# Designed miniproteins, single chains, continued (4): the designs that were tried, part 46

Each design is a single chain, and the fold is of that chain. pLDDT is the mean over its residues in the fold that is shown.

## One batch from the design tools (miniprotein)

Design m13576
Fold by ESMFold2-Fast:
Structure m13576 (fold): chain A 68 residues (1-68)
Amino acid sequence: MPSVEELAAELRARLEALRARAEAAGDQKMVDFATAGLAALDRLLAEESDEEARELLQIMLRYVDQQA
C-alpha cells in the first residue's frame, strides 16, 4: 500500500504540473481547480488521521486524473 507521504507527494506534483500547464494555456478554470486542490491537500494532511488521509488522497488522485 502506498504511504500517506508517497500519495501526498504524487498528488502535489500532479496538481502543480496541472496548474503550470493550465497557466500556459490560459485556462483560468483549471488554474483555480489546481490551486483549490493544493489547498485541500494541505488541510487534509493537517486534519485527518493517516488511515483516512490515505483513502482521501487516493480518491483525489483519481479525480485529478479524470480532470486532466
Scores: mean pLDDT 80

Design m13577
Fold by ESMFold2-Fast:
Structure m13577 (fold): chain A 93 residues (1-93)
Amino acid sequence: SAEERRRRELAARREAQEKRERDFKVARQVSELIRKAEEYIKRFKETKNPEDLEKAIKLLREAARLAREAGYDFVAESLERQIKKLEELLKEK
């Protein structure tokens, strides 16, 4: 019925808003972790210190985990690919 549909739509809208707020918080955390990782990658390019690269990899792993938990699979996969490339650089020194 129209009444049941409207009740479902209102409940879905509230749930969607709460999900958006949670997703926004996770997106901010992911972005902050990526930003910090990029700072360490820049330092590694300048210093060639493998510790900076290791710190960047750890931050990107946390970002990928949070992105996957939030359902941002494309973002998580992109970050995981970047992590693999950085791990290869770490092995090559």
Scores: mean pLDDT 83

Design m13578
Fold by ESMFold2-Fast:
Structure m13578 (fold): chain A 110 residues (1-110)
Amino acid sequence: KPDLETLKIQLEKAINAAKKYMEKGEYDKAFELIKRAVDFLLNSGVDLKELQDLIDEIIKLMNELAKKYEERGERSKAAEVYDLMAKIYQKLGDEEKAKSYREKAEKYRS
């Protein structure tokens, strides 16, 4: 598992690359980068509070991505984004937000 500094570098690179793909309308490529970054984050042994600013940036990008999938009628992909956001909030101990995003995911899955 990466140390905190390696994880910060990986997250920053993923965020910057995802933003560029979002600008190009390459939403699936942006989501692949975000999924990999979140997988490293959730499977890390680091205190996620040390990464709060980067987590907030990832959450912001995921909200934008989910909105773009919704606008395109790609409901299943929007649901997948909201499920991933729920997992992040669960790891942060924010059960209220985790529940809210799980409910959004279920709405778009149906």
Scores: mean pLDDT 84

Design m13579
Fold by ESMFold2-Fast:
Structure m13579 (fold): chain A 119 residues (1-119)
Amino acid sequence: SAAAERRRRELENRAIGDALGVYFVRKAIESGALPRTPEVEEFIRDLAVDAIAHEEAARRGLTPEQLEALREKYRKSDVPLDTLIERAEELLKKHVEIDDSDPAAFAAGARAAVEAMRR
C-alpha cells in the first residue's frame, strides 16, 4: 500500500540519518574534537542501534512496538561498540557517497555532532 511504502521510506531515511550521525561522531572522536568518554560511547552506541534497528524494521515491515523491542534487544546485547559502528557505516555506504576531499564539510559535520550531544 502507499502508506506502507511511505513508512518504509521514513524508516530508511531515519536509518540513514542515524548512520550519518555515527560517522560524524566517530570522525570527531578520531580527530580529537570529541573526547571518548562513557557518555560519548553511549551516545554513539544509541545512534548505531537506532540506525541498524530502523533499517531492519524497513526491510521486515516491523510495527512501532516491534521496532522498540528490537532497539532494546540491541541496547542490552553484548555486541561490541566497534561492531555496531561498522554495521551502521556499512548501511550508510549503501545509500550515501562520503566525500573526504572537503575538510570544511567534515568540520561542519563534527561540530554538528558535538552540538547534538550537548542537547
Scores: mean pLDDT 79

Design m13580
Fold by ESMFold2-Fast:
Structure m13580 (fold): chain A 103 residues (1-103)
Amino acid sequence: SLLKEATEYLKKAAEALKKKDLEKALEYLIKAQEKLSEIKDPKYDDAKKAVAYLIKAVEYLLENDKESAAIAVKKAREYLAKSEAPEELKEAMQEVADELEKL
C-alpha cells in the first residue's frame, strides 16, 4: 500500500529528527513525498502540500535558517488541518512537525 509506505517513511523521518539527523530526515521525507505522488486521489492533495512544506522546513534547518523553517512548519500544519487524507497519515505528519519545532 502506497499509504502504508508513505506513513512508514514519515515515522522514520520523525525518528531521524529525534536523533537530530537532518540529512536522514530529509531522505525519508522525500521518499514519503514520492509514495504520496503516486496516489491520484484528490483527498491527498493537501497532505502532498503539507509534506512539501515539511521538506522545506528541513532544508531551511540544514541552512541554519530557523525562522524560515518555523514558517514552513506552520504552513504544513495549515494544509494538514484542511486535509481529508486518512488520520494515520495526518498523525505521522504531525509527529514530523512536532519534532521540527523542538529543533
Scores: mean pLDDT 92

Design m13581
Fold by ESMFold2-Fast:
Structure m13581 (fold): chain A 87 residues (1-87)
Amino acid sequence: SMVEELKARLEEEGRRIAEEENLSDELQMALAYMIGTVVDLVEQGKSLEEVEAELNRLLARLKERFPEHAEVFERFGKRVLEIVRET
């Protein structure tokens, strides 16, 4: 399904960035939470605008919790939206 393809693509991107940035288990869980949130919204039939708005709210919270990794979350969030647009 489209949702299964989206989830697989997002999980692969999360795995790639986790390897490149040598992310801890806690940070990997944060990426997984971003993926789960986006997949859930798409499965619910939310628009791209609604997905982007919710992802931006989540990014703000994650940047507050992990300020040293704010750039990593921003980069991953942008990639997530690109994949959502392509799928």
Scores: mean pLDDT 88

Design m13582
Fold by ESMFold2-Fast:
Structure m13582 (fold): chain A 60 residues (1-60)
Amino acid sequence: AAADQLRGLIGNSTTLNPAQKAAIQDAVDGGQLRVAAQALIAADPATAAQAQAILDQLAA
C-alpha cells in the first residue's frame, strides 16, 4: 500500500528532523498521500526518486 511505503520512507529518512517527519506522517494518516509524497520529494532529496515512484503509483 502507498501509505505504508510512504511511512517507511519517512521513518528511514536521515535528512528529515522529527517535526518534519511528524508533519508528513500526519498528511499520510489524513489520507493526503499525494500531498505527503510531494512534501517528501521537496524535503528529502535522498528519497525523492522513491517518493516520485509512489506518487506515480497513486496516479495509476
Scores: mean pLDDT 80

Design m13583
Fold by ESMFold2-Fast:
Structure m13583 (fold): chain A 74 residues (1-74)
Amino acid sequence: MEELEKEVLETLRRLAAARSRPPTVDEIYKELKSIPKYKNITKEEVEAILDRLEAEGKVERRLVNGQREYRPVE
């Protein structure tokens, strides 16, 4: 797995564990952008990685109140 894909997945797992609901793209993006090595990441890049992880069966996407929420696939 690419390092960035790994970091997105780990961030998703951490955020999902820390709250009562699956995180949104915006929440994942903001968390990644707080990491110095990913400070130049764009929201579009995060969305592309999440779409790729969904295609690989590693995350599930759901729409809740018009927002894309993601959960890790076990």
Scores: mean pLDDT 78

Design m13584
Fold by ESMFold2-Fast:
Structure m13584 (fold): chain A 82 residues (1-82)
Amino acid sequence: SEEDRKRAKEKLEKEFQEALARIEALIAAGRYDEALALIDQLLAGLDYNKPLLEKQLGKEEAEELINKFRAELEALRARILA
């Protein structure tokens, strides 16, 4: 159970870093509309998956991770819109 939670967190963090790399590649290519659309999809995905993440990681760890990911996505959005 503890090992399963650790693996789930590591997998989620890896998938998020891969998504961030894709957003950065879109920004570098000047594909800002696609980058913004992907950011919005990921933000919606965090909200949609919150109950599942709370069950897998525990409430406090899930909220911390979601807030961290949301902050990074919102920072990227702000950078594109500047």
Scores: mean pLDDT 87

Design m13585
Fold by ESMFold2-Fast:
Structure m13585 (fold): chain A 94 residues (1-94)
Amino acid sequence: MSPAERERALLEELIAGIESLRRKLEAGEITPEQAKDLAITLLTMAAAVSRNPELRAALEAMVAALRATPVTREAFLAAADGIIRTLREQIERI
């Protein structure tokens, strides 16, 4: 895989992961606290394996924003929608 193909695959996997957490939270399968913690874990792991310094910085910024987000359903859903949008914009730049 080219570096660009690997980066796109990582971003697509992240989007799928965040969308899965969003759906599970809406279904009542997880709490807002669990959704926030799992999202932070996914973004942190992605930042650790990324070879792109700009993407790594963006992922670390998303983690910081999530850590500051209130532990409510509405706050997590808004944050998740923002993360998905930003990740999709990163794919468009590749």
Scores: mean pLDDT 86

Design m13586
Fold by ESMFold2-Fast:
Structure m13586 (fold): chain A 65 residues (1-65)
Amino acid sequence: SSEKQKRIQELLERIKQLNEELNDLLLQADRSTDPKEREELQERIRQIQGEIDRLVAELQRLKAE
């Protein structure tokens, strides 16, 4: 349905945005020499990875039909 296709596009766009944020955070974590800052960045990375995983799971369910 058109509603399903719209939801798929919304999921793909959100996943793209989160992957861009994830890549930026990974670069920041790699560049950080402060263990505390690195731990905080790694926590944010884990949170974003979890969100991506949930959105990917929804996307796979919608595509499977």
Scores: mean pLDDT 88

Design m13587
Fold by ESMFold2-Fast:
Structure m13587 (fold): chain A 82 residues (1-82)
Amino acid sequence: MEVEELRRRGQELIEKSRLLREISEDPSLATELPQEVREELFNLYRELVAKYGLSEKAAREAIERPEREGRELLEKAEELAR
């Protein structure tokens, strides 16, 4: 996989984590997002709610998991960039 693809995917996941964090603090912000972004975030949240129920663990994992995955992809890109 090319370094630029890893960077792009990593940045996308970190940005999703940031948006979910902002929405968790103020849910009304979700109405200001483009429909495609809202659908992606909502689907991710629904998947986690199915596993953990309507709980703080589902909300926390929805924020933290994309951030961790994004960081891992960026670290891989750094290692491959020479």
Scores: mean pLDDT 70

Design m13588
Fold by ESMFold2-Fast:
Order: sequence, then structure tokens, then C-alpha cells
Structure m13588 (fold): chain A 94 residues (1-94)
Amino acid sequence: SAEELREEIIALLEANREKIDPAVRERLIALVEQLVAPGLSREELDALAAELGAVMREIAAQMGADDPVVQRLEALLLRLLILAEERVAREEAA
């Protein structure tokens, strides 16, 4: 579920807090919270996806793109984006 993905992402960020700039970590958490929130528009989802891409580039620059934590965060965020896309598509069809 989106909530389970959110919890896993936050737990992973907390476990690696010393490797990630606090401002970057807080920004990622805020974006994840917005992705889980109901009532996202297509425009809001597109903007959030772009901001997530920018934040993940910053994390990859700090930790290394091949770091297992970076790869796990990317996988979890992709799953969260897919769920958000499905939710937006359902709301548009209603």
C-alpha cells in the first residue's frame, strides 16, 4: 500500500540520516507525504515527480548512485509514483 511504502521510505531515511543532508531528507519526506495525500491532480502529480527526481539526484550525489540505499529509495519511490498515478487516473475517470 501507499502507507506501507511511505513508512518504509521514512524508516530507510532515518536509518541513513548521517549520510543525507537534513534539508534534503526533510524535502523528500514532505514530497512523499504529498504523494500519499488524497485529491492529487495530474498537474500536481507531474510537479511532484519532477521534484522527486531532483531530490534523488541530490541524494545520489551525496551517497553514490550505486549505493544500495539509493537504489532501494529509487525502487520504493517508483512504486509510490505508480500508486499515485493509478489513484489520479481513477479520480479522473470518476
Scores: mean pLDDT 84

Design m13589
Fold by ESMFold2-Fast:
Structure m13589 (fold): chain A 68 residues (1-68)
Amino acid sequence: MEELKKELLELLEEVIKLAEEQGTPMGRGIAQLARREIERIEAGEFSEEEVKRLLKGTKELKEQLLAE
């Protein structure tokens, strides 16, 4: 669980950086969403299954941001 949370937090930080570098309204929205997810993860609001699901989705989002 902790290993998965750490990987997800690192990915969310990368997504925030990439989204902010775009300088677009969409990028700002993505960065805000990612920051909210970090807060919720740190608060322990996610189950292990939810963390796994978010990890998969966040990896896909990062790939999309890198393609732009």
Scores: mean pLDDT 79

Design m13590
Fold by ESMFold2-Fast:
Structure m13590 (fold): chain A 83 residues (1-83)
Amino acid sequence: NLKDITISIFERIADNYPLVKKEAEEIISLLENNELPQELLEKLLSDAEDILENLQSESTEKQVAGVLSIIGTLEDIKFYLKS
């Protein structure tokens, strides 16, 4: 299940990266409480994997990109749910 895999990645982000814990937890809550189309779930899985890879990087530039990406992902989900 794409949804469960995506939630699992954001749970790992929330547990390991205090700076983005609130954003990750809000994304998890939105995924648990809303039915999202498969196309959006596929995008969110890809985004989650990229965010985790960036945050795990020893590069400060990539870590910053990871933080900005998770904020953007949260905004995208909220925008979709308001549409």
Scores: mean pLDDT 89

Design m13591
Fold by ESMFold2-Fast:
Structure m13591 (fold): chain A 75 residues (1-75)
Amino acid sequence: MEELERVLRESREEIEELIKEKKLPKEFAEKILKEIEELEQEIKERLKRGEVLTPEDLEEVKKRLEELKQEVEDA
């Protein structure tokens, strides 16, 4: 789904900018970005298996990305 891939990419870029702005440790940045990569891989594997993502699945993904962004903002 094009929108979902764009949301994942944009969230990753926003998180990278927040980490840079707050001068957070690279180790912390790598942990957060790895979580985003794992989420992206999970979605790609589900789509590869022929699963259709429901609106609830998409909202869960967005919520997880928002939680990661909040962790960076709170750090």
Scores: mean pLDDT 77

Design m13592
Fold by ESMFold2-Fast:
Structure m13592 (fold): chain A 88 residues (1-88)
Amino acid sequence: PELSEETVEALREFERRMRERMEKVIAEKGVDDPETKEEMEKLLEEGVRRMAELLVEEGLTEAFIREAEESNTPLARLAIEELRRILE
């Protein structure tokens, strides 16, 4: 099913905010700093949770999980974990 315009905009907004927040932390402290990694993990968890909530509301959970599993990135793994928590 096609996403509503509002949902597409919300997903793009979350993605943009996540990238901007991560870029800011990296710029301030550097990629390899332990504090940067901790902050990025918290930011990713919050952003993934919000995105997962939108995906559940729109019924796109299964499609997203398939794509995330194929990516096998840390971000994708967090997204799958948060989706499973929300679905419980």
Scores: mean pLDDT 68

Design m13593
Fold by ESMFold2-Fast:
Structure m13593 (fold): chain A 86 residues (1-86)
Amino acid sequence: EEAKEILEEIDRLKKELQTAYDNGGLENAIKKAREYEQKLKDEGKTELYERFKVVELPETIDPLTFIEMLKKAQENRKKLEEEAKK
């Protein structure tokens, strides 16, 4: 479900952004992230798009920081699920 999808996409996105960063530095990684955002919109995955919030990625942020921001969103989701379980 939501948490699993976010985790899987974080791993995939991290790998792709790291490759882009290695090939062209921060600017290349940022462009790759924005292309991914556009792909999510084109595929109608609006729920994932909202979770990623890639549209808010600033030009000066490195891809690892971006991934950490996404990870924080996932952690918040897991906290809510654990709280509901308790």
Scores: mean pLDDT 60

Design m13594
Fold by ESMFold2-Fast:
Structure m13594 (fold): chain A 55 residues (1-55)
Amino acid sequence: TERQARLAADPAERRRYLEASLKVAEKMIEHFRKAIEEGKLSESFDARAELEKLL
């Protein structure tokens, strides 16, 4: 993708992008955890595995 090409060109931007992505992932993991507790998602749903597919 164009995003991957940009990240490959600038190591500093790559680092900042990864830091931002980790913060978003942490928020999504918390959201999925709450959804499982509320019965909106299956107990077998692995939020971490789903987020790793996006990275």
Scores: mean pLDDT 67

Design m13595
Fold by ESMFold2-Fast:
Structure m13595 (fold): chain A 71 residues (1-71)
Amino acid sequence: SSMLEEARELTLSQVRLLQSHWQSRGRTLSDAELEQVGEALRRELSGRFPSLPEDEIRSIVDEALEQMRKS
């Protein structure tokens, strides 16, 4: 749905900004830091898309975190 696409694009945009910030500093995020980012993204999506199912939010966040790991 359009809402799922919007949530995914928003999440990827936020991840790209964070990734660019860390790349400029030449550092890699720890597993604990990635978990904190995941929690923040889940809260953001739940607030902006309250009708979006939890499973979809989790899927979007997990996909975005995987993009960060590939950096």
Scores: mean pLDDT 78

Design m13596
Fold by ESMFold2-Fast:
Structure m13596 (fold): chain A 93 residues (1-93)
Amino acid sequence: KEEEEKRIETIVNHELEIFRKISNGKGKVTEADLTAYINSLDVSEEEKEALIQTGKMMLKALDKDGDGYATEDEVKESVTASARETLEKERLK
């Protein structure tokens, strides 16, 4: 469990760093925030379009309350819960 908890922490921290870049420190992200962040990247317009489409799908999955926002807490909870659920199922087998 000790190594598993460290791995969960690493995954959560990595996702939160990406989230913080998109949110610009606001603690929540909308599709508009995601679009603005991706448009600030030095990549092709085709790559930006693909990233925006993928990001919108991910944000909808994270928006558990349907408010149109993905919060840092939702990202942290979703990633942590997914990892812990996997570990719990393995423990109960």
Scores: mean pLDDT 72

Design m13597
Fold by ESMFold2-Fast:
Structure m13597 (fold): chain A 103 residues (1-103)
Amino acid sequence: MSKKEEAEKLYQKGVEALKAGNYDEAIKYFREASKLYREAGDYKGSAKAFNLYVEALQKKVEAARKAGNIDETLKYLQELAEAYIARGEFDKALELSQEAVRL
């Protein structure tokens, strides 16, 4: 299987997981799809997968906050901040870091 075909398959699995509310699976699939798209030279596909990776992380952080799970909230806040840094959104990354320090 080509890296692009594998990325497309993982991207579709990520979309299905996100629709089902399986945010942990969605995060995993979109992160791997973004990486494989980039390795295949499909930077547009990589950006699409990465944007849904960020969305899945945002939903996971919201779920962890609502559950009162501080350790899980801190973990996904850190991962989301790293994703914002990768996108050049430094102000958003700083806001998440400030939230994490107050937990």
Scores: mean pLDDT 87

Design m13598
Fold by ESMFold2-Fast:
Structure m13598 (fold): chain A 68 residues (1-68)
Amino acid sequence: SSLEEKLAKNKALGKEIVDDMLTQIAKKRGMSQAEIDALNDDQKIALQDEIDKEILEQVKKVGEELRK
């Protein structure tokens, strides 16, 4: 019971983190909060894919910079 609640909270937290990252990336690309809120689920999934690519690219660049 409590374990199931903790797992549900972790899943909700994961979604919240994803939504926050989506908002940050979309704003970086010039989207307003109203435009982000108007995105449908398919558009949010597409942005999630772009976030994953952006994060991987940034991690690689930061890693290379730190290993100079």
Scores: mean pLDDT 68

Design m13599
Fold by ESMFold2-Fast:
Structure m13599 (fold): chain A 95 residues (1-95)
Amino acid sequence: MSREVLEAEVELALYTMQAALWKRIAERYEKQGNKEESIEAYKKMLEYLDKAIAAAERVLALTPPGSPLHRQAEADLAWLRKEKEEVEKKIKELS
């Protein structure tokens, strides 16, 4: 594994964790009826999901097709794209 792959993996993990944190904050505000704060938190989640998607795409570009790391990055990317779609829908519903 190259240093570039390790850096992309670390970025993917970091941004995925940040997105998860902002999701928890957004859901808490939504449950409390704090609509504006919830929308702002979901927008922060989107920002980190976009960064995580870019990192996953870097892992895919830097790893051989069919390798375990490449397959994991494909799975991560599919999940991240689905999460982004759901969050964009949630922001629209709350707006």
Scores: mean pLDDT 89

Design m13600
Fold by ESMFold2-Fast:
Structure m13600 (fold): chain A 55 residues (1-55)
Amino acid sequence: SAAEEQAKIDRAIENGKKALESGDKVVIRVALKELEKLPQTPEITELIEKIKEKL
């Protein structure tokens, strides 16, 4: 379902932002792998770039 897919994407974005705030490289790497599996929207791509800068 579209709503279920969107909720999954929103959760992954939220988790990625929290991972960046944590500064924990293990948590950040896990969040990066999850984001890379999602459709590459501008928001997701920008978040991935920010994550890569912290690694």
Scores: mean pLDDT 81

Design m13601
Fold by ESMFold2-Fast:
Structure m13601 (fold): chain A 74 residues (1-74)
Amino acid sequence: EIPPVDEAVAQAVETFRSLGVTPSPETVALFRQTWLETRRFAELKAAGKVTEEDVARLRELLAAFQAAAQALLA
């Protein structure tokens, strides 16, 4: 069962806190957006409706999240 987005966000924030880092509201918002878009992409993939534009959009979002997470943990 996929956890609700609010629980996923809370778990991510707690994970960063355990590493001695408190994510900014902007980083939390980016994580929430990445989670929701990943779930939407999985639903589209299961339905066979994924487009090239959907793949490109998810790739850009994941890259932005990775960059933000790396900066936070630096």
Scores: mean pLDDT 76

Design m13602
Fold by ESMFold2-Fast:
Structure m13602 (fold): chain A 119 residues (1-119)
Amino acid sequence: SAEAERLIARAREYLAKAAEHAAEAARAAEEGDFERAAEYARKAVEYAEKAAEHLREAARVSPRAEELERAREYAEEAAKHAEEALRAAEEGDGERAARYAREAVERAGEAIELADRAQ
């Protein structure tokens, strides 16, 4: 449906922003800029959570509900990894912050691929 397509498009935009911010968080953490790493990790959490909500709504109005629910699960995992990256950055643990931020990028990418298959 047109509504499902619109919701999926919004989710993809938010997942792309989550991945971009998570990648910046990883880079900042590796450079020892923990304040910047925490800022980008926090934005990655916000965008991943917004993506998950749009995917949840898309699943309600789409015949591809199973694929969209799986994409939502990956978006929620991206948010959890970004939250762990935020905690690690606030604790000054650059290696852990970078690792979790990269995992957030990977999970957001998996969510995008799965959302694309649902179209």
Scores: mean pLDDT 91

Design m13603
Fold by ESMFold2-Fast:
Structure m13603 (fold): chain A 62 residues (1-62)
Amino acid sequence: GSAFLAKMKARIAQIDAEIAALEAQLQTASGDRARELELEKQILEGVRALLEGVLNLYLRKQ
């Protein structure tokens, strides 16, 4: 339903904001901290791709 679409879009937007915050932190981070932030970003990017894939499948089914 429309509630599912709204929830998925809102979660993707939240993840985009979280990725942007990690990218800002990476500009001043070094060593092990930078590596940790890069791994956290990769996890969020993976979750974002999964949610976008689910949203696209839902839209295809109509």
Scores: mean pLDDT 85

Design m13604
Fold by ESMFold2-Fast:
Structure m13604 (fold): chain A 97 residues (1-97)
Amino acid sequence: LPDVKMDVNAKPLTEEEIKEMLEKLSGIELESVEITPIKADGQNVPVGIVRVTIKDTGTVVELVFMNGSSSPGTTQDKAAFLPGAAHLIKLGYEKAK
């Protein structure tokens, strides 16, 4: 598992990049995306919350980055994080509509 999870292109993601990618994957327009650290440091703890506000419904979806796998908020996290996040955004949109 660690061997197949290793990626050579782990780079920081911006709030704007995450917003655009989530809009593309979910097909839902977003008002804002905020990345907020919920703890200053520490391994195997959440290192960031991505808080997404859906423009049409005002629904807030909070997604947690865990420091247990690779590196939070990086290009490597796109492969695992963004599709799941997009699915949750779509569910939040449909349920609030």
Scores: mean pLDDT 60

Design m13605
Fold by ESMFold2-Fast:
Structure m13605 (fold): chain A 88 residues (1-88)
Amino acid sequence: LKKAQEEMERLLREALEGSPEMQERLREIEREIERNVPDEEARRKAKERARFVMGAAALLREEGRTAEAEEALERLLEAILEALADER
């Protein structure tokens, strides 16, 4: 469903743009990815994943579901750290 995918992407983007705190956290995560992920394709995928999760967390915060938003952020951080560990 192209429309459902586009709508989801817009909602996540708008939620992220509406949250300066989440935008700042995303920038920190993207800097960490840039520093530690040498492969261009892996770096791109990691950034896409980070944007998706940060958008979802921002949307959850808008709905007052702050605990679920923080849980999503913790899972993202763990996934990034695991990917970095796989590179020694």
Scores: mean pLDDT 73

Design m13606
Fold by ESMFold2-Fast:
Structure m13606 (fold): chain A 68 residues (1-68)
Amino acid sequence: GAQIPISELPLSDDPLITSKAVAIGLLAMAGFLEEAIKYAEDLAARSGPVDAEAFRKIAEILRKALES
């Protein structure tokens, strides 16, 4: 599967935000890559600027994996 450095991304200290990022990674690793991308993009749209940038970066990594 794609390498996803979720733990290295600049996310807030909110455990709910962190658990959502982990859930995106687990979906991608399980082969639900398109669903993981959609979830990351939805979370980016609903988040503050720092967390939104992190979720957009996750979506970018996943999209590159899908297109490879």
Scores: mean pLDDT 71

Design m13607
Fold by ESMFold2-Fast:
Structure m13607 (fold): chain A 95 residues (1-95)
Amino acid sequence: MEELREEALKAQREFAKVAAPALAAVGLAEELGAEAEGVEPKEVTEKDKEIYEKILELLKKLAEALSKQKSVEERLKTGIKLLKEAVEELKKLEE
C-alpha cells in the first residue's frame, strides 16, 4: 500500500508535468496540481485543444474505472496504470 501510494503520486506528478501546458491554457492546471515550472497561461492553440480533449477522454476513463473498484489498493493500481498510459499518449501527441 505505501509503495502503491508513492507510485500513484509519482504517476500523477508525471501526468501533471506532461499535461500542464494544455491544462494551463484552458484553466485546469490548478485543479490537477500542475505547478510545473514553465507553465504559462497563454492563448489556446489547436494543438493545446487536441491535447485537452485527450485529457478529458482520459479523465472520463479514469473516473469510470475507479468507480468500479471497491478497494483503495485496486483504485491506486488502476490509477497508476491509466496515468502511465496517458503520459505515453500525450508525449506522442507533443512529438
Scores: mean pLDDT 66

Design m13608
Fold by ESMFold2-Fast:
Structure m13608 (fold): chain A 73 residues (1-73)
Amino acid sequence: SEVEELLKKAKELLEESIELGVEAIKYAALAVTSDEETSEKYREKTRELNEESLRKDKEAQELREKAKELEEK
């Protein structure tokens, strides 16, 4: 089923999004306890990880909505 494939892909993307979000929290914590130069690098990494996490979450939402639309036909 195309619906099942879309939901499976959405679940994989959501799991990846969560993992990236957790990694971002770890880098944010490291930034607080580091020197200014290292802290700036960790803050940049946190921003990149959060951006990728949000992108994957959005893609997962779009796939879930597409699956819902297909089920309603």
Scores: mean pLDDT 86

Design m13609
Fold by ESMFold2-Fast:
Structure m13609 (fold): chain A 98 residues (1-98)
Amino acid sequence: SKEEVKKLVEKFIETVRKMVESTDFADILKLLEEMEKIVKEIISRVSPEYAQKIENIFAEIVYTINLYREGLITKEEAKAFVDRQIEKLKKIVEEYEK
């Protein structure tokens, strides 16, 4: 249902926010695993078009966290990039509600 998809997206956003605030890379990896499970649940419930958009956002978040782990970007830059992905995710949910 649309309500179940909304709850999963809200859980995804909350998990992303927890990951960005984490200073422990073991916790970040655990949260990434939780995000992957949430993403798989969302994509099983939405059209292929929306599934691709959500998978792309997840891939961009993973890429950003890897840049942060490698010391190529600052924590502040990582937060800014992830916040942009969260805003894209919110727009996808709005389109799904139509």
Scores: mean pLDDT 80

Design m13610
Fold by ESMFold2-Fast:
Structure m13610 (fold): chain A 69 residues (1-69)
Amino acid sequence: MTAEEARERAKERLKAALEARGITPTDEVLDLAIDDNDFEKVGKELGVDPEFVKEILDEIERELLREHL
């Protein structure tokens, strides 16, 4: 898996995980989480705890690493 493919998969899974919880993120908010790791700003924009977004992304990244093995 390339870094670009991993980024797009992480972004897609983060969007799906947030939508499953009734949150509708914009592409800009997803890019802030994935590219900048600005969880404070993401949490503010979505009205959720920044640590909540970070935990979801950390789990997604662990899943992607396991799938690469």
Scores: mean pLDDT 78

